# Ledger of designs, part 47: designed miniproteins, single chains

Each design is a single chain, and the fold is of that chain. pLDDT is the mean over its residues in the fold that is shown.

## One batch from the design tools (miniprotein)

Design m1614
Fold by ESMFold2-Fast:
Structure m1614 (fold): chain A 83 residues (1-83)
Amino acid sequence: SAEIERLLEELREAARAGDEERVLEIVAKLYELTGGDLAVVNRAVEILREEGREDLAERVRKFVLEKQVEEGIELLKEAVEKV
């Protein structure tokens, strides 16, 4: 997707600029656009590592894990309510 590739390029620029809020904003948008595709998230993490921002890479991993947990809980709640 051209949109995903553009966002990954914008992520690299934000990391180089030290704009932590924009890094998280771009990752959130990538997550939403791909429906939580971990392959795209892993590409984002590797870009942050290439730019020497292991701190941001860890924050991104924690953010995505939190989103996955929240989505799993909501799905389970809906399944229980239908029984």
Scores: mean pLDDT 81

Design m1615
Fold by ESMFold2-Fast:
Structure m1615 (fold): chain A 100 residues (1-100)
Amino acid sequence: KEKEKWKKEMAEKYKANKDDIEKRAELFVEMIEYTYGKKPSEVLKEVADEAAKAGEDPELVEALRNLDAEAVAELLRTREGADEATVASVVAFLKAAAKA
């Protein structure tokens, strides 16, 4: 009951803030904490460990493990060819996760 209400409220807030990258990053941090019952920094370290086991780029894995937003941003630009909006969203999320 409460989980469904929370999901709907978070989805609406996320849609309402599509142009506010920092607010979306804060909402995503809140979603991760609620969904996994863990701090986003802990979840990201677990994701980095799984990525390492899957043979992902060691530089990206290390940047994620350290919550190094600038290193992740540079790897996304150079390796993935990600656009600046995507990079900005990832940077905002990692900074919000590191602060939480």
Scores: mean pLDDT 74

Design m1616
Fold by ESMFold2-Fast:
Structure m1616 (fold): chain A 81 residues (1-81)
Amino acid sequence: MEEELAAEIAKLSAEDQQLMLEWIRWLGQKVEEAAKQSEEAKEKAIEIVKELAEEALKRLKEGVPVEEVVAELRERAEELM
């Protein structure tokens, strides 16, 4: 899955690649913040990130604009984390 997501991101424009990369970095930061709270919070954050990555891959394959994908997944992450 990670390889498929990377391949779809590589097909995007430079601007859209930057938006996805910034979103991925933000998710990584959220996992680090959760890890500082507890092992349980870290495991939950990792599971949420996997679900969001699968949803991102699906939406990108469906041709949804990257800006819309990032906005929706950010809102979803804030609800779940």
Scores: mean pLDDT 79

Design m1617
Fold by ESMFold2-Fast:
Structure m1617 (fold): chain A 114 residues (1-114)
Amino acid sequence: GEADIKLIERLTKTMIELASTGDPFGMKFAKKFGIELAKILERSGVISKEEADELIEKIKNSKTGEELQKVIEELGNKAIESLRQGKKLSPEDVLELEILEGLALIALSVVKLE
């Protein structure tokens, strides 16, 4: 539903901001959270195993914030398209994504402490 789409939008936006810092800490945690997002979306059936595996490898292989941002945006767009086509997140999936959003916001706050 619309709430699930907004959750994916908020989560990917935070991860993109984290990656955009170019900071090694920001990059490391944007990758970690992006991989976890892909795994949750694969388990929920929102994206296929093949799509998740491809995106996880692209995340791992990203060398710059710009490359990582592009992959996270691709992941978010695939998830949103799937949700608009009638795929659903379970309450457990939503909880895991909300926890992931909280962790990403904490990481972004740490990076911004300069």
Scores: mean pLDDT 88

Design m1618
Fold by ESMFold2-Fast:
Structure m1618 (fold): chain A 64 residues (1-64)
Amino acid sequence: SAEVDARLEAVLARLRAGEPLDNEHTRYLARLALEDEAIRAKILERLAEVDSPEARAMRHELSL
């Protein structure tokens, strides 16, 4: 969905810039990942593009 894509790009942009994550975007994406396996897979794939402790933590949380 367009909203998932927009929020995911916002999270990735912040991660790449070394900025703290926005709780609203991360909470929205985590909720959808629990409901939709394809959305979870997409988020995990995109987060794997960023090598940072914050990106690794989010990937770990979504993989549980």
Scores: mean pLDDT 78

Design m1619
Fold by ESMFold2-Fast:
Structure m1619 (fold): chain A 80 residues (1-80)
Amino acid sequence: TLSPEEQAELNEILREVGEALDEYVRLVDAGDYAGAAEKLRELIEWLRARKPSLSPRIAALVDGLVAYLEGVLARTEELL
């Protein structure tokens, strides 16, 4: 199980990711693929900047999340 510190880190990451993905979906639904791609880039940059301050377990989860989001970004850019 996660420590209280790891859980707090994960909760922060999930909140930021959730907010960014909600905005991403809104932009995609509006046909704004350029704006959607920019939101994913901002999220990836935020995650990369935040990673060095995270516990190793949460940092590893962030690595997987960044890889996934890079795939979503590549698919979004194909629509441009």
Scores: mean pLDDT 89

Design m1620
Fold by ESMFold2-Fast:
Structure m1620 (fold): chain A 61 residues (1-61)
Amino acid sequence: SQEDRDEVLAQIERVAEALKDVHPDLAATLRKIIEEARSKNLTPEEIRARFKAAVDAYRAA
């Protein structure tokens, strides 16, 4: 639902804000996910999957 999507996006925004000074590259990637989620009307599940993929890729680098 739109409500579930808004909650997921708000959570990712808080994480990006918390990381902005420590992991700026990851923070930028998370903000891009938020932008793409809104522009493409992604589902909460798709948003969570992209978030997990971004974090996993960052940790692997």
Scores: mean pLDDT 84

Design m1621
Fold by ESMFold2-Fast:
Structure m1621 (fold): chain A 80 residues (1-80)
Amino acid sequence: SRIEFLEEKAEELKKELLEYAKEKGLSEEDIKEIEETFERQVRLLKRRAVEEDLSEEEIEAQMEGIKKGLLDEIDRLAAK
């Protein structure tokens, strides 16, 4: 199922992002903000996957976009 594929990829990515944020020394507050932003973006992607009939390849591309954006945000938060 496309939703199961998305959820599996989201779980992997969440772990990667939270590990990276901790390694960068983000505060618990900033880590929570990253987690909440990720969860919101994944919920929106799940909705789009159903409504727009997104393929697994399209889901993977959108997940890569989410990953890049949040890695950039973690780096920004770590620099302040």
Scores: mean pLDDT 86

Design m1622
Fold by ESMFold2-Fast:
Structure m1622 (fold): chain A 107 residues (1-107)
Amino acid sequence: SLEKVLEEVIKRYRETEKLPEETPDEEIREKLKKKVEEQLAKEEEWIKNHTLTEAEKLGKELIEAAMNEDWEKAEELAKELIEKGYMTEQQVESAILLAQLIKKLLE
């Protein structure tokens, strides 16, 4: 399922950027990796200049735990985010999936 989600992301990126059909998936994956790395760098710079809310801090910690495959910590953070009303179960699932996709792209 994660591989199918990545295939769909690659397909949408190819369509959005209007890349030729013959553009290899590996080349698109490299372009996505670069964009993700640039976005993560911008977010780290933003965090240095801003005080995070509790919701933003817990959300960041959830993504980091999921990227590190620390599932015990991710589960605990997910529960706290849902119980405090900061995220729905669907939003947590989407955040974990995004973290897994980012990790797979950065491998």
Scores: mean pLDDT 82

Design m1623
Fold by ESMFold2-Fast:
Structure m1623 (fold): chain A 91 residues (1-91)
Amino acid sequence: SDVIAAVRAVLDALSRRDGNNITMSTSLVAVSSTLVSMEKSKNYDEEKQKETYRETSKLLRLVAKNAKAAGDDDTAALAEAAAKIAEEQAK
């Protein structure tokens, strides 16, 4: 999945930093697990899938804001790109 791959790229970038990234990393790990379960399940409702992708995009934009505030423009750019991929899946 493009969304799962993008979330993992953001997690990898966050793992290379010290400081206040622990909360964001924990939230993204939880989201990654939800996305894996959702994409493996044939029983997920289409509207629930779209909602999960919308919430994923929302979290990724918060990660981008946090990274940018910390001066990590590379992680911020990755998180913004990942958020856009999640928004496209929510359509």
Scores: mean pLDDT 76

Design m1624
Fold by ESMFold2-Fast:
Structure m1624 (fold): chain A 94 residues (1-94)
Amino acid sequence: MDELSEENKKLVDDILSGIRPPLSEEEREEVREELLKYGLSVKEFVEANMHLPEEELIKAVMEKFGVSEATARAVVLYLDTQRGVELLKEAVLK
């Protein structure tokens, strides 16, 4: 438990708090467990590969880390949404 990065734990909580799709209880638990194991590494990989189309990036994450499509999509959409929110804040609030 102490072997897990505190940054990774914060990322997991943030992603899970932001997800509003109708995930089953089993899918939600699987996403949580996969994010606790790979979340920070997946985040770094996605940030390094943001030039790829969304579907290609999701596939690459699944192949690289062996995570479910739900987990891969959650991280990709979370980071895309965060970038969009930051851009909107900069455009509106300067």
Scores: mean pLDDT 69

Design m1625
Fold by ESMFold2-Fast:
Structure m1625 (fold): chain A 98 residues (1-98)
Amino acid sequence: DPLLAELRAHVDRLADLVREKGGYEKTAEAIRELGDRIVAALQAGNRKEAALHATRLIMLGFAVAVELELQGKKDLAEEVLAHTRRISALVDEAIAAA
């Protein structure tokens, strides 16, 4: 499934950025876990559960971006936000396609 593969790729990129550039190992792990739950819910046709897990992932992405901006890492914060917004758009597209 190309859409779910693209979603997974963006979750992995977000988690890697948060871990490797941000230093937030536990948050990166939570992002990957939520990404897996989103994909599992979408594959099961559980749109409501996919939306709930996506909301949690988006909230984590926003929280990390705010923290990075407060640390003066503005470019990294913008990149984290861009991947977070793309994940949100891909989840909405996958739910609409189901």
Scores: mean pLDDT 87

Design m1626
Fold by ESMFold2-Fast:
Structure m1626 (fold): chain A 62 residues (1-62)
Amino acid sequence: MSREEAEELAREKARELEAESLRAYLDGQTPLSKEEMQERVLEYLLSKGVPEELAREIVEEL
């Protein structure tokens, strides 16, 4: 997987989590914190075979 592919996966997952967080807020549930969103994006990238160092770098830039 290239860095560009990893960055796209991170962006797509972050947008998905932001949409989930907004829906939770509107539904009276607790929205995801920034840290929780970053952790979930990191875990997702690692599950896709992105190296830990690259995944952490991408998540920090979100």
Scores: mean pLDDT 81

Design m1627
Fold by ESMFold2-Fast:
Structure m1627 (fold): chain A 100 residues (1-100)
Amino acid sequence: AKEGAEKTLEGARKGALGAIRGEEDPSRGTGLALRLIGGATGAWLGAKKGDAEKTLEGSQLVVESGRYVLERGGGPETLEGARKAIEGGEEGIKAAEEAK
C-alpha cells in the first residue's frame, strides 16, 4: 500500500513535468500536472490516515489524469510517468476497495 502510494507520487511527478513540457498551451499542462500531483497527494495522505474513501478518490483522479496524458502523447519521460501514475493509482484503488 505505501509502496504503491510512493510509486504513484513519483509517476505523477514525472507525468506532470512531461505534461508541462509537452503541452503547447502551458495552462493546460499546468492543469494536468495539478490534477496528477493533487490526486496522488490525496491518495497518499488517505493511505497514511487509513481513509479508504480519500485514497480511492485520489487514486481514481491519478488514473484518469494519467490516461489523459497517454492519449495526448508526448516524449518518453511523459509516457513513462503517465504509465507509472496509472499503475500506482490502480494499486491504490484496489487497496481502498479491499479496505472498504
Scores: mean pLDDT 69

Design m1628
Fold by ESMFold2-Fast:
Structure m1628 (fold): chain A 68 residues (1-68)
Amino acid sequence: SSEFAALREEAERAAAELLELLEKKDPQRASQVRAGFERALAAAEAQRDLTILRILLHELRQLKAEVE
């Protein structure tokens, strides 16, 4: 659905911004976050579950706020 695509794009953008910050400060944590993001995104896509994407996006935004 268009809502799923839009949330996926927002999650991918949030992950990219977070990973750019983490790669400079903590490369090991960046690798862990990238792996976690890939697993969560795969689960959301397999299940077509908007709730997984919403939770993922919220977690990414919270972590970015803590790192900044």
Scores: mean pLDDT 85

Design m1629
Fold by ESMFold2-Fast:
Structure m1629 (fold): chain A 99 residues (1-99)
Amino acid sequence: SMSLLERLRRIRREIQRSRTVESLVRNLERAIELSREAFRLAVEQNAPTMLLTRLSMELAALTYSLLVVKRNPSKLQQAKADALLALDGLIEVLEEFEE
């Protein structure tokens, strides 16, 4: 859980530094993989339904940001901002679960 949080915080910083569609796509794909892993572990640990719902929603938001930037490169800044907001929400949910 803590190691996963550290990896999510690292990928968030990498997304923040992304200046090209290629780098943003690569970092978003990594963030989605980590978020899916977080969801899978939460399910295996029988996490509360509200936590699973929130993780699912943030994962959907990250996936949507990836689709947006792939379809419309001019939306890079918007997709990046939305992805950072979703990652911040995901990190917050995971921090609450560790308490």
Scores: mean pLDDT 86

Design m1630
Fold by ESMFold2-Fast:
Structure m1630 (fold): chain A 92 residues (1-92)
Amino acid sequence: MKAIEEEIEAALPELRALGLSDEEIDLIRKGALAEAAGKPEEVKEYVIRLVEMLVGPEYAAKLREMLNHPTLTPELQAIGREISAAVAAARA
């Protein structure tokens, strides 16, 4: 979708300024496009890979385990907050 691609391109300099690698940015782009296409399984795989690159394999393994249990929504939210805090700390 052109509009989504334009939004991603506009965010690329800001994402690079946060210290994200080109590989991490590519995963974010692919995830956003997969979400827009209605492909939740692909989004899940891109998110797990991004988490592995950003905060390490331990968080990626935890996220993979939680995503395999659809009833663990509060735990998935907690993992999301941990990832956001880790990214914010790296930026600070």
Scores: mean pLDDT 68

Design m1631
Fold by ESMFold2-Fast:
Structure m1631 (fold): chain A 104 residues (1-104)
Amino acid sequence: SPLAELSRRAAALHARFLEVLPDAALPLLAETGQLLNEGLDLLEQADPEKAKKIAELLRELLDRLEAVAARLPSMSDAEQLAAAEALREAARETLEKIKEILEE
């Protein structure tokens, strides 16, 4: 199911980021994780038509997170912190779009 796939991907990404991100970025990772979990919870509760659109938004977000995770080892600490901030903002924007879908 999309929920099982996306939940597994989110958990794997969180583990990867924990291994490479500097301590200064850990609060940003925690907030990104919270926003992802809220999106996944909304996906589980959504009707089938809205669930398809929500799953697509979450896949797009996870694809972006995975692309950044692959590049993290080649980044400086400052670049990793900036990337973590950008990903937290992308997660927030994705959650807002999910909420708009749920508002009819």
Scores: mean pLDDT 87

Design m1632
Fold by ESMFold2-Fast:
Structure m1632 (fold): chain A 92 residues (1-92)
Amino acid sequence: MSIAQHIANLLALSSPGLLESLVKAGVKPSEATELINEILGVAIRLADAGKADLARQLRDRVLELAKNAENMSPEEVVEKLRQLIEEARAQL
């Protein structure tokens, strides 16, 4: 895949829709913003390390979790997002 396509895919993590989904699930706006920034940072680092497939997998898993967030407690949403971040960091 082209570098431009990888960058465009990572920008989906900074979308207003992701923030809105987390806040609707009961996550505090400040915590949701911090988590999104950490996820984006890890995804960029994975792409920079030549692990663009892992960056895309992280993006897809985060967006899938956000779609299901309304069916979870805010604590479960935060815990699952932190787990995804740590799993991705372990691949660096």
Scores: mean pLDDT 77

Design m1633
Fold by ESMFold2-Fast:
Structure m1633 (fold): chain A 63 residues (1-63)
Amino acid sequence: MEEFYETVLANVRRHVAMHPDLTPEQVRELARLTARSLKNRHPELTDEQVEEIAERAAEEVLA
């Protein structure tokens, strides 16, 4: 759980640092795509948990 969130957050932060012109909507979409891509390595996570983690990571980056 924690490792998944940290990985999504790190990837979103890295991408935003390289692309400062991303809109909040694009940052949220990036987080969602990243989390869904990584879900295949975490079969214990539900689709709901993956979406929640994506939203948490996006909001953390946008704060």
Scores: mean pLDDT 79

Design m1634
Fold by ESMFold2-Fast:
Structure m1634 (fold): chain A 65 residues (1-65)
Amino acid sequence: MSLEEIAKEISKRTGISLEDAKKAARIALENRDNPLVAAMKISKELGISFGTAVKMTKIALELAK
């Protein structure tokens, strides 16, 4: 899947805007070896709960296979 397709799926499943979903997808893929670090960065950058950031990270990494 392309980054755009991953971002659309994150947006659809979490209700986050497509722009924020694109940022989340990029951060998750850049930190693939450390999913918890990815979730922490997403939480900080988007100003969302860690739990929501974990959900977005899981979606991105599952679709990036």
Scores: mean pLDDT 83

Design m1635
Fold by ESMFold2-Fast:
Structure m1635 (fold): chain A 73 residues (1-73)
Amino acid sequence: AEEAARNLVAHAKRLLDEGYSEEFVERAIETALLHYGVEPEKAREYAQKVVEALKAGNEDEAVRILTEALREA
């Protein structure tokens, strides 16, 4: 879970750094979480929280949030 969360955070951060929209990055995270079996409503909520954490420069928080999401799958 944590390794997958770190990889997904690194990917999301790269997309933001390359100028992709917040909405695009949220959808990318949500789609990944859905593939892992996270419930749709929770996948959307977690995706939003991860993007907020990354915008705040808090990568450790983003990893924590995604690790929790992946444990719910």
Scores: mean pLDDT 83

Design m1636
Fold by ESMFold2-Fast:
Structure m1636 (fold): chain A 79 residues (1-79)
Amino acid sequence: EDVEKAKRALKKAIEGAIKAIENNDDFSLDVYLALLEIILGINKVDPNFDEEVYELSQRAVEAAENKDIEGLKKILEEL
């Protein structure tokens, strides 16, 4: 259940980041980047740590920081 909740949160954060990049909305992008970093941090310290969610979260942060819409869409396909 917690892994599925993390995947849903990650999916929503990625979808929000894509929309923010498409709209050139740096404020919303910063908010979604912060959310992605929170998700990454939770997965790192969670005793039920999921390596796949951690890896996808790391990639999502990097893609969002680089405004890489195609990279974000690829991660979304893996969720």
Scores: mean pLDDT 79

Design m1637
Fold by ESMFold2-Fast:
Structure m1637 (fold): chain A 64 residues (1-64)
Amino acid sequence: SLEEMVRRAEEAARKAVADSGGRHPAESIATAVAQAVLARHPDATEEERRRVLEAARRAARAAA
């Protein structure tokens, strides 16, 4: 579901920021996390893909 993809992206983004120790830009982390989540959902719509990326960006920026 979209809600599950968003939740996974937010959790993964927060963890990636913590693990990187601030060494990687938030946008780079968000993009990588969104791609990893969406790779498991090849049938995701353009709208769902956009919302997952937006969620990852928001979480990465908040955790930075």
Scores: mean pLDDT 82

Design m1638
Fold by ESMFold2-Fast:
Structure m1638 (fold): chain A 80 residues (1-80)
Amino acid sequence: EIPEIPEGAKYVRIYFTVPKDKADEIIEFIKKAGGKILDRSEYGDLVQIEAIVPADKVEELIKLIKEHGGRVYAVKPAEV
């Protein structure tokens, strides 16, 4: 299940975990999509990432995260 995408937001803040060996591939996708990494924390074999991503790219990003064994915890508007 994909978290609800905030209505009317041009950018979203996404919070997710991904296996450590896949983190760089996901980060590269975010940067290519015009997003920005806000935080990166390592938890054993997992990496927790907080990022801002264009709303039109967030669905593709969520699918990519899930395909790489990751989990999305939250999607919030980056603007109020």
Scores: mean pLDDT 78

Design m1639
Fold by ESMFold2-Fast:
Structure m1639 (fold): chain A 87 residues (1-87)
Amino acid sequence: MIDEILAMQDAGEPLLTLLKFYAERLGLTEEAERLAEALAAALEDPELAALLERVVAEQREVADANPDLPVRELLARALLAFLRAVA
């Protein structure tokens, strides 16, 4: 069911490939595969999705308090925090 929707997304935009390249560009090269798999799992697991939402919300508060902080650093922190929470 959801796998079929993800397969349709892969026809235009390979989600796992994009997540991996994105993590690599953030300097998370060793974590890139695990992060891509964890994010893909969060799309199918409502508890993991809620955890990801909380981590992202927490990093948005940090962004609002620190407007000079680069977006890439905020994203790297959010993704690493999510990985640590699911490990």
Scores: mean pLDDT 67

Design m1640
Fold by ESMFold2-Fast:
Structure m1640 (fold): chain A 94 residues (1-94)
Amino acid sequence: SKEEEIAKLREEIIELVEEILKLAKEKYPDDTGLHFLLESVLRSLRGEVTEALARQLIEQFEALREFFEKKGDEEMAKLAEEAIRLGREVLELL
């Protein structure tokens, strides 16, 4: 069930990051660096979920949360915080 729990969390993170990417393209259409970062995260998540990947995701979304907080985008900051929470749950299972 540990492998099944990790697989479920992976799919939840993928769905969340896809929503963040969709909103990023709508709200920040000229921020190609942000779009590329989120697309790269999605590509990584479709591979093997390792401890290194989980730690990298947490770090990347902590930076994104701060970025969105600085922009005053409470919606995007909250979504980034949720990604951090899910990433930590994955890390605890690895």
Scores: mean pLDDT 88

Design m1641
Fold by ESMFold2-Fast:
Structure m1641 (fold): chain A 61 residues (1-61)
Amino acid sequence: SALIEEAQRLAREGGRLLEEGRAEEALKKYHEASDLFRQAGEDGAGTTVRGLGEREARRAE
């Protein structure tokens, strides 16, 4: 599905941004990916990606 492919792309970008120490930008990408996974009916994947982004945001604060 195009939605799943786009969500996976955004999640990979989020991971790359985390490796670069750009936690706030990574969080934004993870939230976008989470929304697309939920739209595609992949609620588990969406929840996991969102959780990773939220944990990283708390660490950055």
Scores: mean pLDDT 74

Design m1642
Fold by ESMFold2-Fast:
Structure m1642 (fold): chain A 95 residues (1-95)
Amino acid sequence: MTEADQREVAAERGRFIGEQLGRDPERLAELALRAAEDPAAAEELTAWERALLERQDDPEVLLALLEHARRLAERLGDEEAVRGIEEKIREVEER
């Protein structure tokens, strides 16, 4: 895994948070990239992640979170994580 792959994963996570919260996805992507070097950016990112996690009781938000996590795990080559996430998606869909 390269630093470039890690940066792209961070940017995608920021965009996803922005999309789910109705915020500017590109701003959240830039925030996620800055969070590695800027403590203030890291705190802001953590606050947005917490806000998104508070919506986990919404099945649509939970499914979007799981699908995003699955895509990131596939990109990182983590086959065990992909399987675990796919099982969780099935459990949510069966409710």
Scores: mean pLDDT 75

Design m1643
Fold by ESMFold2-Fast:
Structure m1643 (fold): chain A 89 residues (1-89)
Amino acid sequence: MTPEEIKALEEARQAKLDAMRAELESVADKGLNKVLESGTAQALMDAAKEINKKRDELAAQHPELADEIYRLGKEEMKRLAERFAKAKK
């Protein structure tokens, strides 16, 4: 492969990861809004389940990117937990 071909493939791969991150962030933000409205541990568990479900769906659609998708899912779970902790105090 030429350097230009490698760069084009990396840019295409990054664009897919950015789109998947946006989908996971959208699910996480919707879950967080429900958690902040209800203040319940159940809403937090439900939000976590929705993030994991979307993560698994994306990994099934893009198995070549599964490791990166799982990492993005962990980042969104951490973000959800941190924002919930800040909102509670």
Scores: mean pLDDT 80

Design m1644
Fold by ESMFold2-Fast:
Order: C-alpha cells, then sequence, then structure tokens
Structure m1644 (fold): chain A 64 residues (1-64)
C-alpha cells in the first residue's frame, strides 16, 4: 500500500540520517506534515520509532 511505502521511506531516512523532525521528514520525502505525523503516530504505537522532545523540538528516531 502507499502508506507502507511511505513508512518504509521514512524508516530508511531515519536509518541513514539519524533522528529528524516532522518538518525535515516531510521536506525530504515531499509529504505533508499531516501525513508524516499520522505515519509517525502509527510507527511509535508499533514500537518501530521513538518520539523525543529535545530543546523544545520533537525528534523521531528508530527504536533501539
Amino acid sequence: SERSRQLLAILRLLQEHGPMTEEEIAEKLGLSKSTVRRLMDEAVAAGAVTREVVDGKTLYGLAP
């Protein structure tokens, strides 16, 4: 599905570049911030991605 392709693309970005903001992910993949937020909410719930607030910014990274 398109969602699965988008999620895999995000996971690859996080693997290559380390933790990223919603805005950075959206910009690199040409996705809306709303789409990225939904995918990240699903990935965090599934335990694949962690959400951390650092210096007032929300960063998403691969789960250890």
Scores: mean pLDDT 86

Design m1645
Fold by ESMFold2-Fast:
Structure m1645 (fold): chain A 110 residues (1-110)
Amino acid sequence: MLVFKESITPQEIIDNPDLTELDLSGAVDVTDSDVAWIAKYNKKLEKLNLSGAVNVTDVGIIALAENVKKLKELDISGAVNVGNKAVEALKKNVPELEELRTDGATKIGP
């Protein structure tokens, strides 16, 4: 698993096209643009941890859902700006998704 803690660079995403796991837990600087870059370049990704990504919204998660069809595990716990539209996009576009963690994502419910 490749881990970025406080920021990610587009070059690290591009340089790892065969990446299957990415841990961005606690990377508070991660934005929808960063998630869209991951979606564009890391289409083999199976596990993504975005726990605490407070700047990620439905826009970034929808981009991920539309592009990363092999995704099996997604953690958006504490992503307080992600809502039900993102969850609906994941259910529609990522049929292989086995684990979705949303603990503390306050816009997601019931």
Scores: mean pLDDT 76

Design m1646
Fold by ESMFold2-Fast:
Structure m1646 (fold): chain A 77 residues (1-77)
Amino acid sequence: KVEEYRKKLEEIINEARKAFRAGDIPALRKVLDKARELLKEIQEEIAKDPSNTELQRLKADVEALIERIEREIKRLE
């Protein structure tokens, strides 16, 4: 369900925000793994319902979050 994925994304965003504030690379990597798992779940649902525009938007949001976390890890390294 779109609402469930949106809630999971919000939780991941909150964890990323805390890890970013702390400058905690291990925590950022853990959040990155969670974001990647959520992306996989959304991609599986899109495969079942390719016309679902809300799922496509969620996919884009999760992909953007993954890129942002990856950039922060590289910056801190």
Scores: mean pLDDT 85

Design m1647
Fold by ESMFold2-Fast:
Structure m1647 (fold): chain A 64 residues (1-64)
Amino acid sequence: MEAVEKVEAALGELTVGQPRTRHYTVEEIAEKAGLTPDEAEKALDELEKRGYVVRTPEGYAPAP
């Protein structure tokens, strides 16, 4: 899914120089990926199912 690839790339760029505990909102990820929030949320759901990200009330972070 193209949206999943864009979200993976966006998270890779956003996490450069940041602690792994930093959480990102759907809106932050969508803006960086060039997607709508709905498209980013669907891609993040797929990445969560694959174990690449974790979802918390604060947002999404790369899985440890």
Scores: mean pLDDT 76

Design m1648
Fold by ESMFold2-Fast:
Structure m1648 (fold): chain A 65 residues (1-65)
Amino acid sequence: SAEEFAKEAIEAGLKNDVEKAAEYARRMAQLGGEDSAAKAIQTVLEAGNYEAADAMARAFAEASR
């Protein structure tokens, strides 16, 4: 589910695993998980992991269009 991918993306993002965080953001996009992805990106951004949050946002946008 998109919620499970959101949890994985947050965990990866908080560990600064940028590639893994982006991959789970892409999977959320494939499921139409816009709300889950937005919340996950915000959580990572609020934690100060800007590079991971940016990568997640880019991966989601790329996979959505």
Scores: mean pLDDT 85

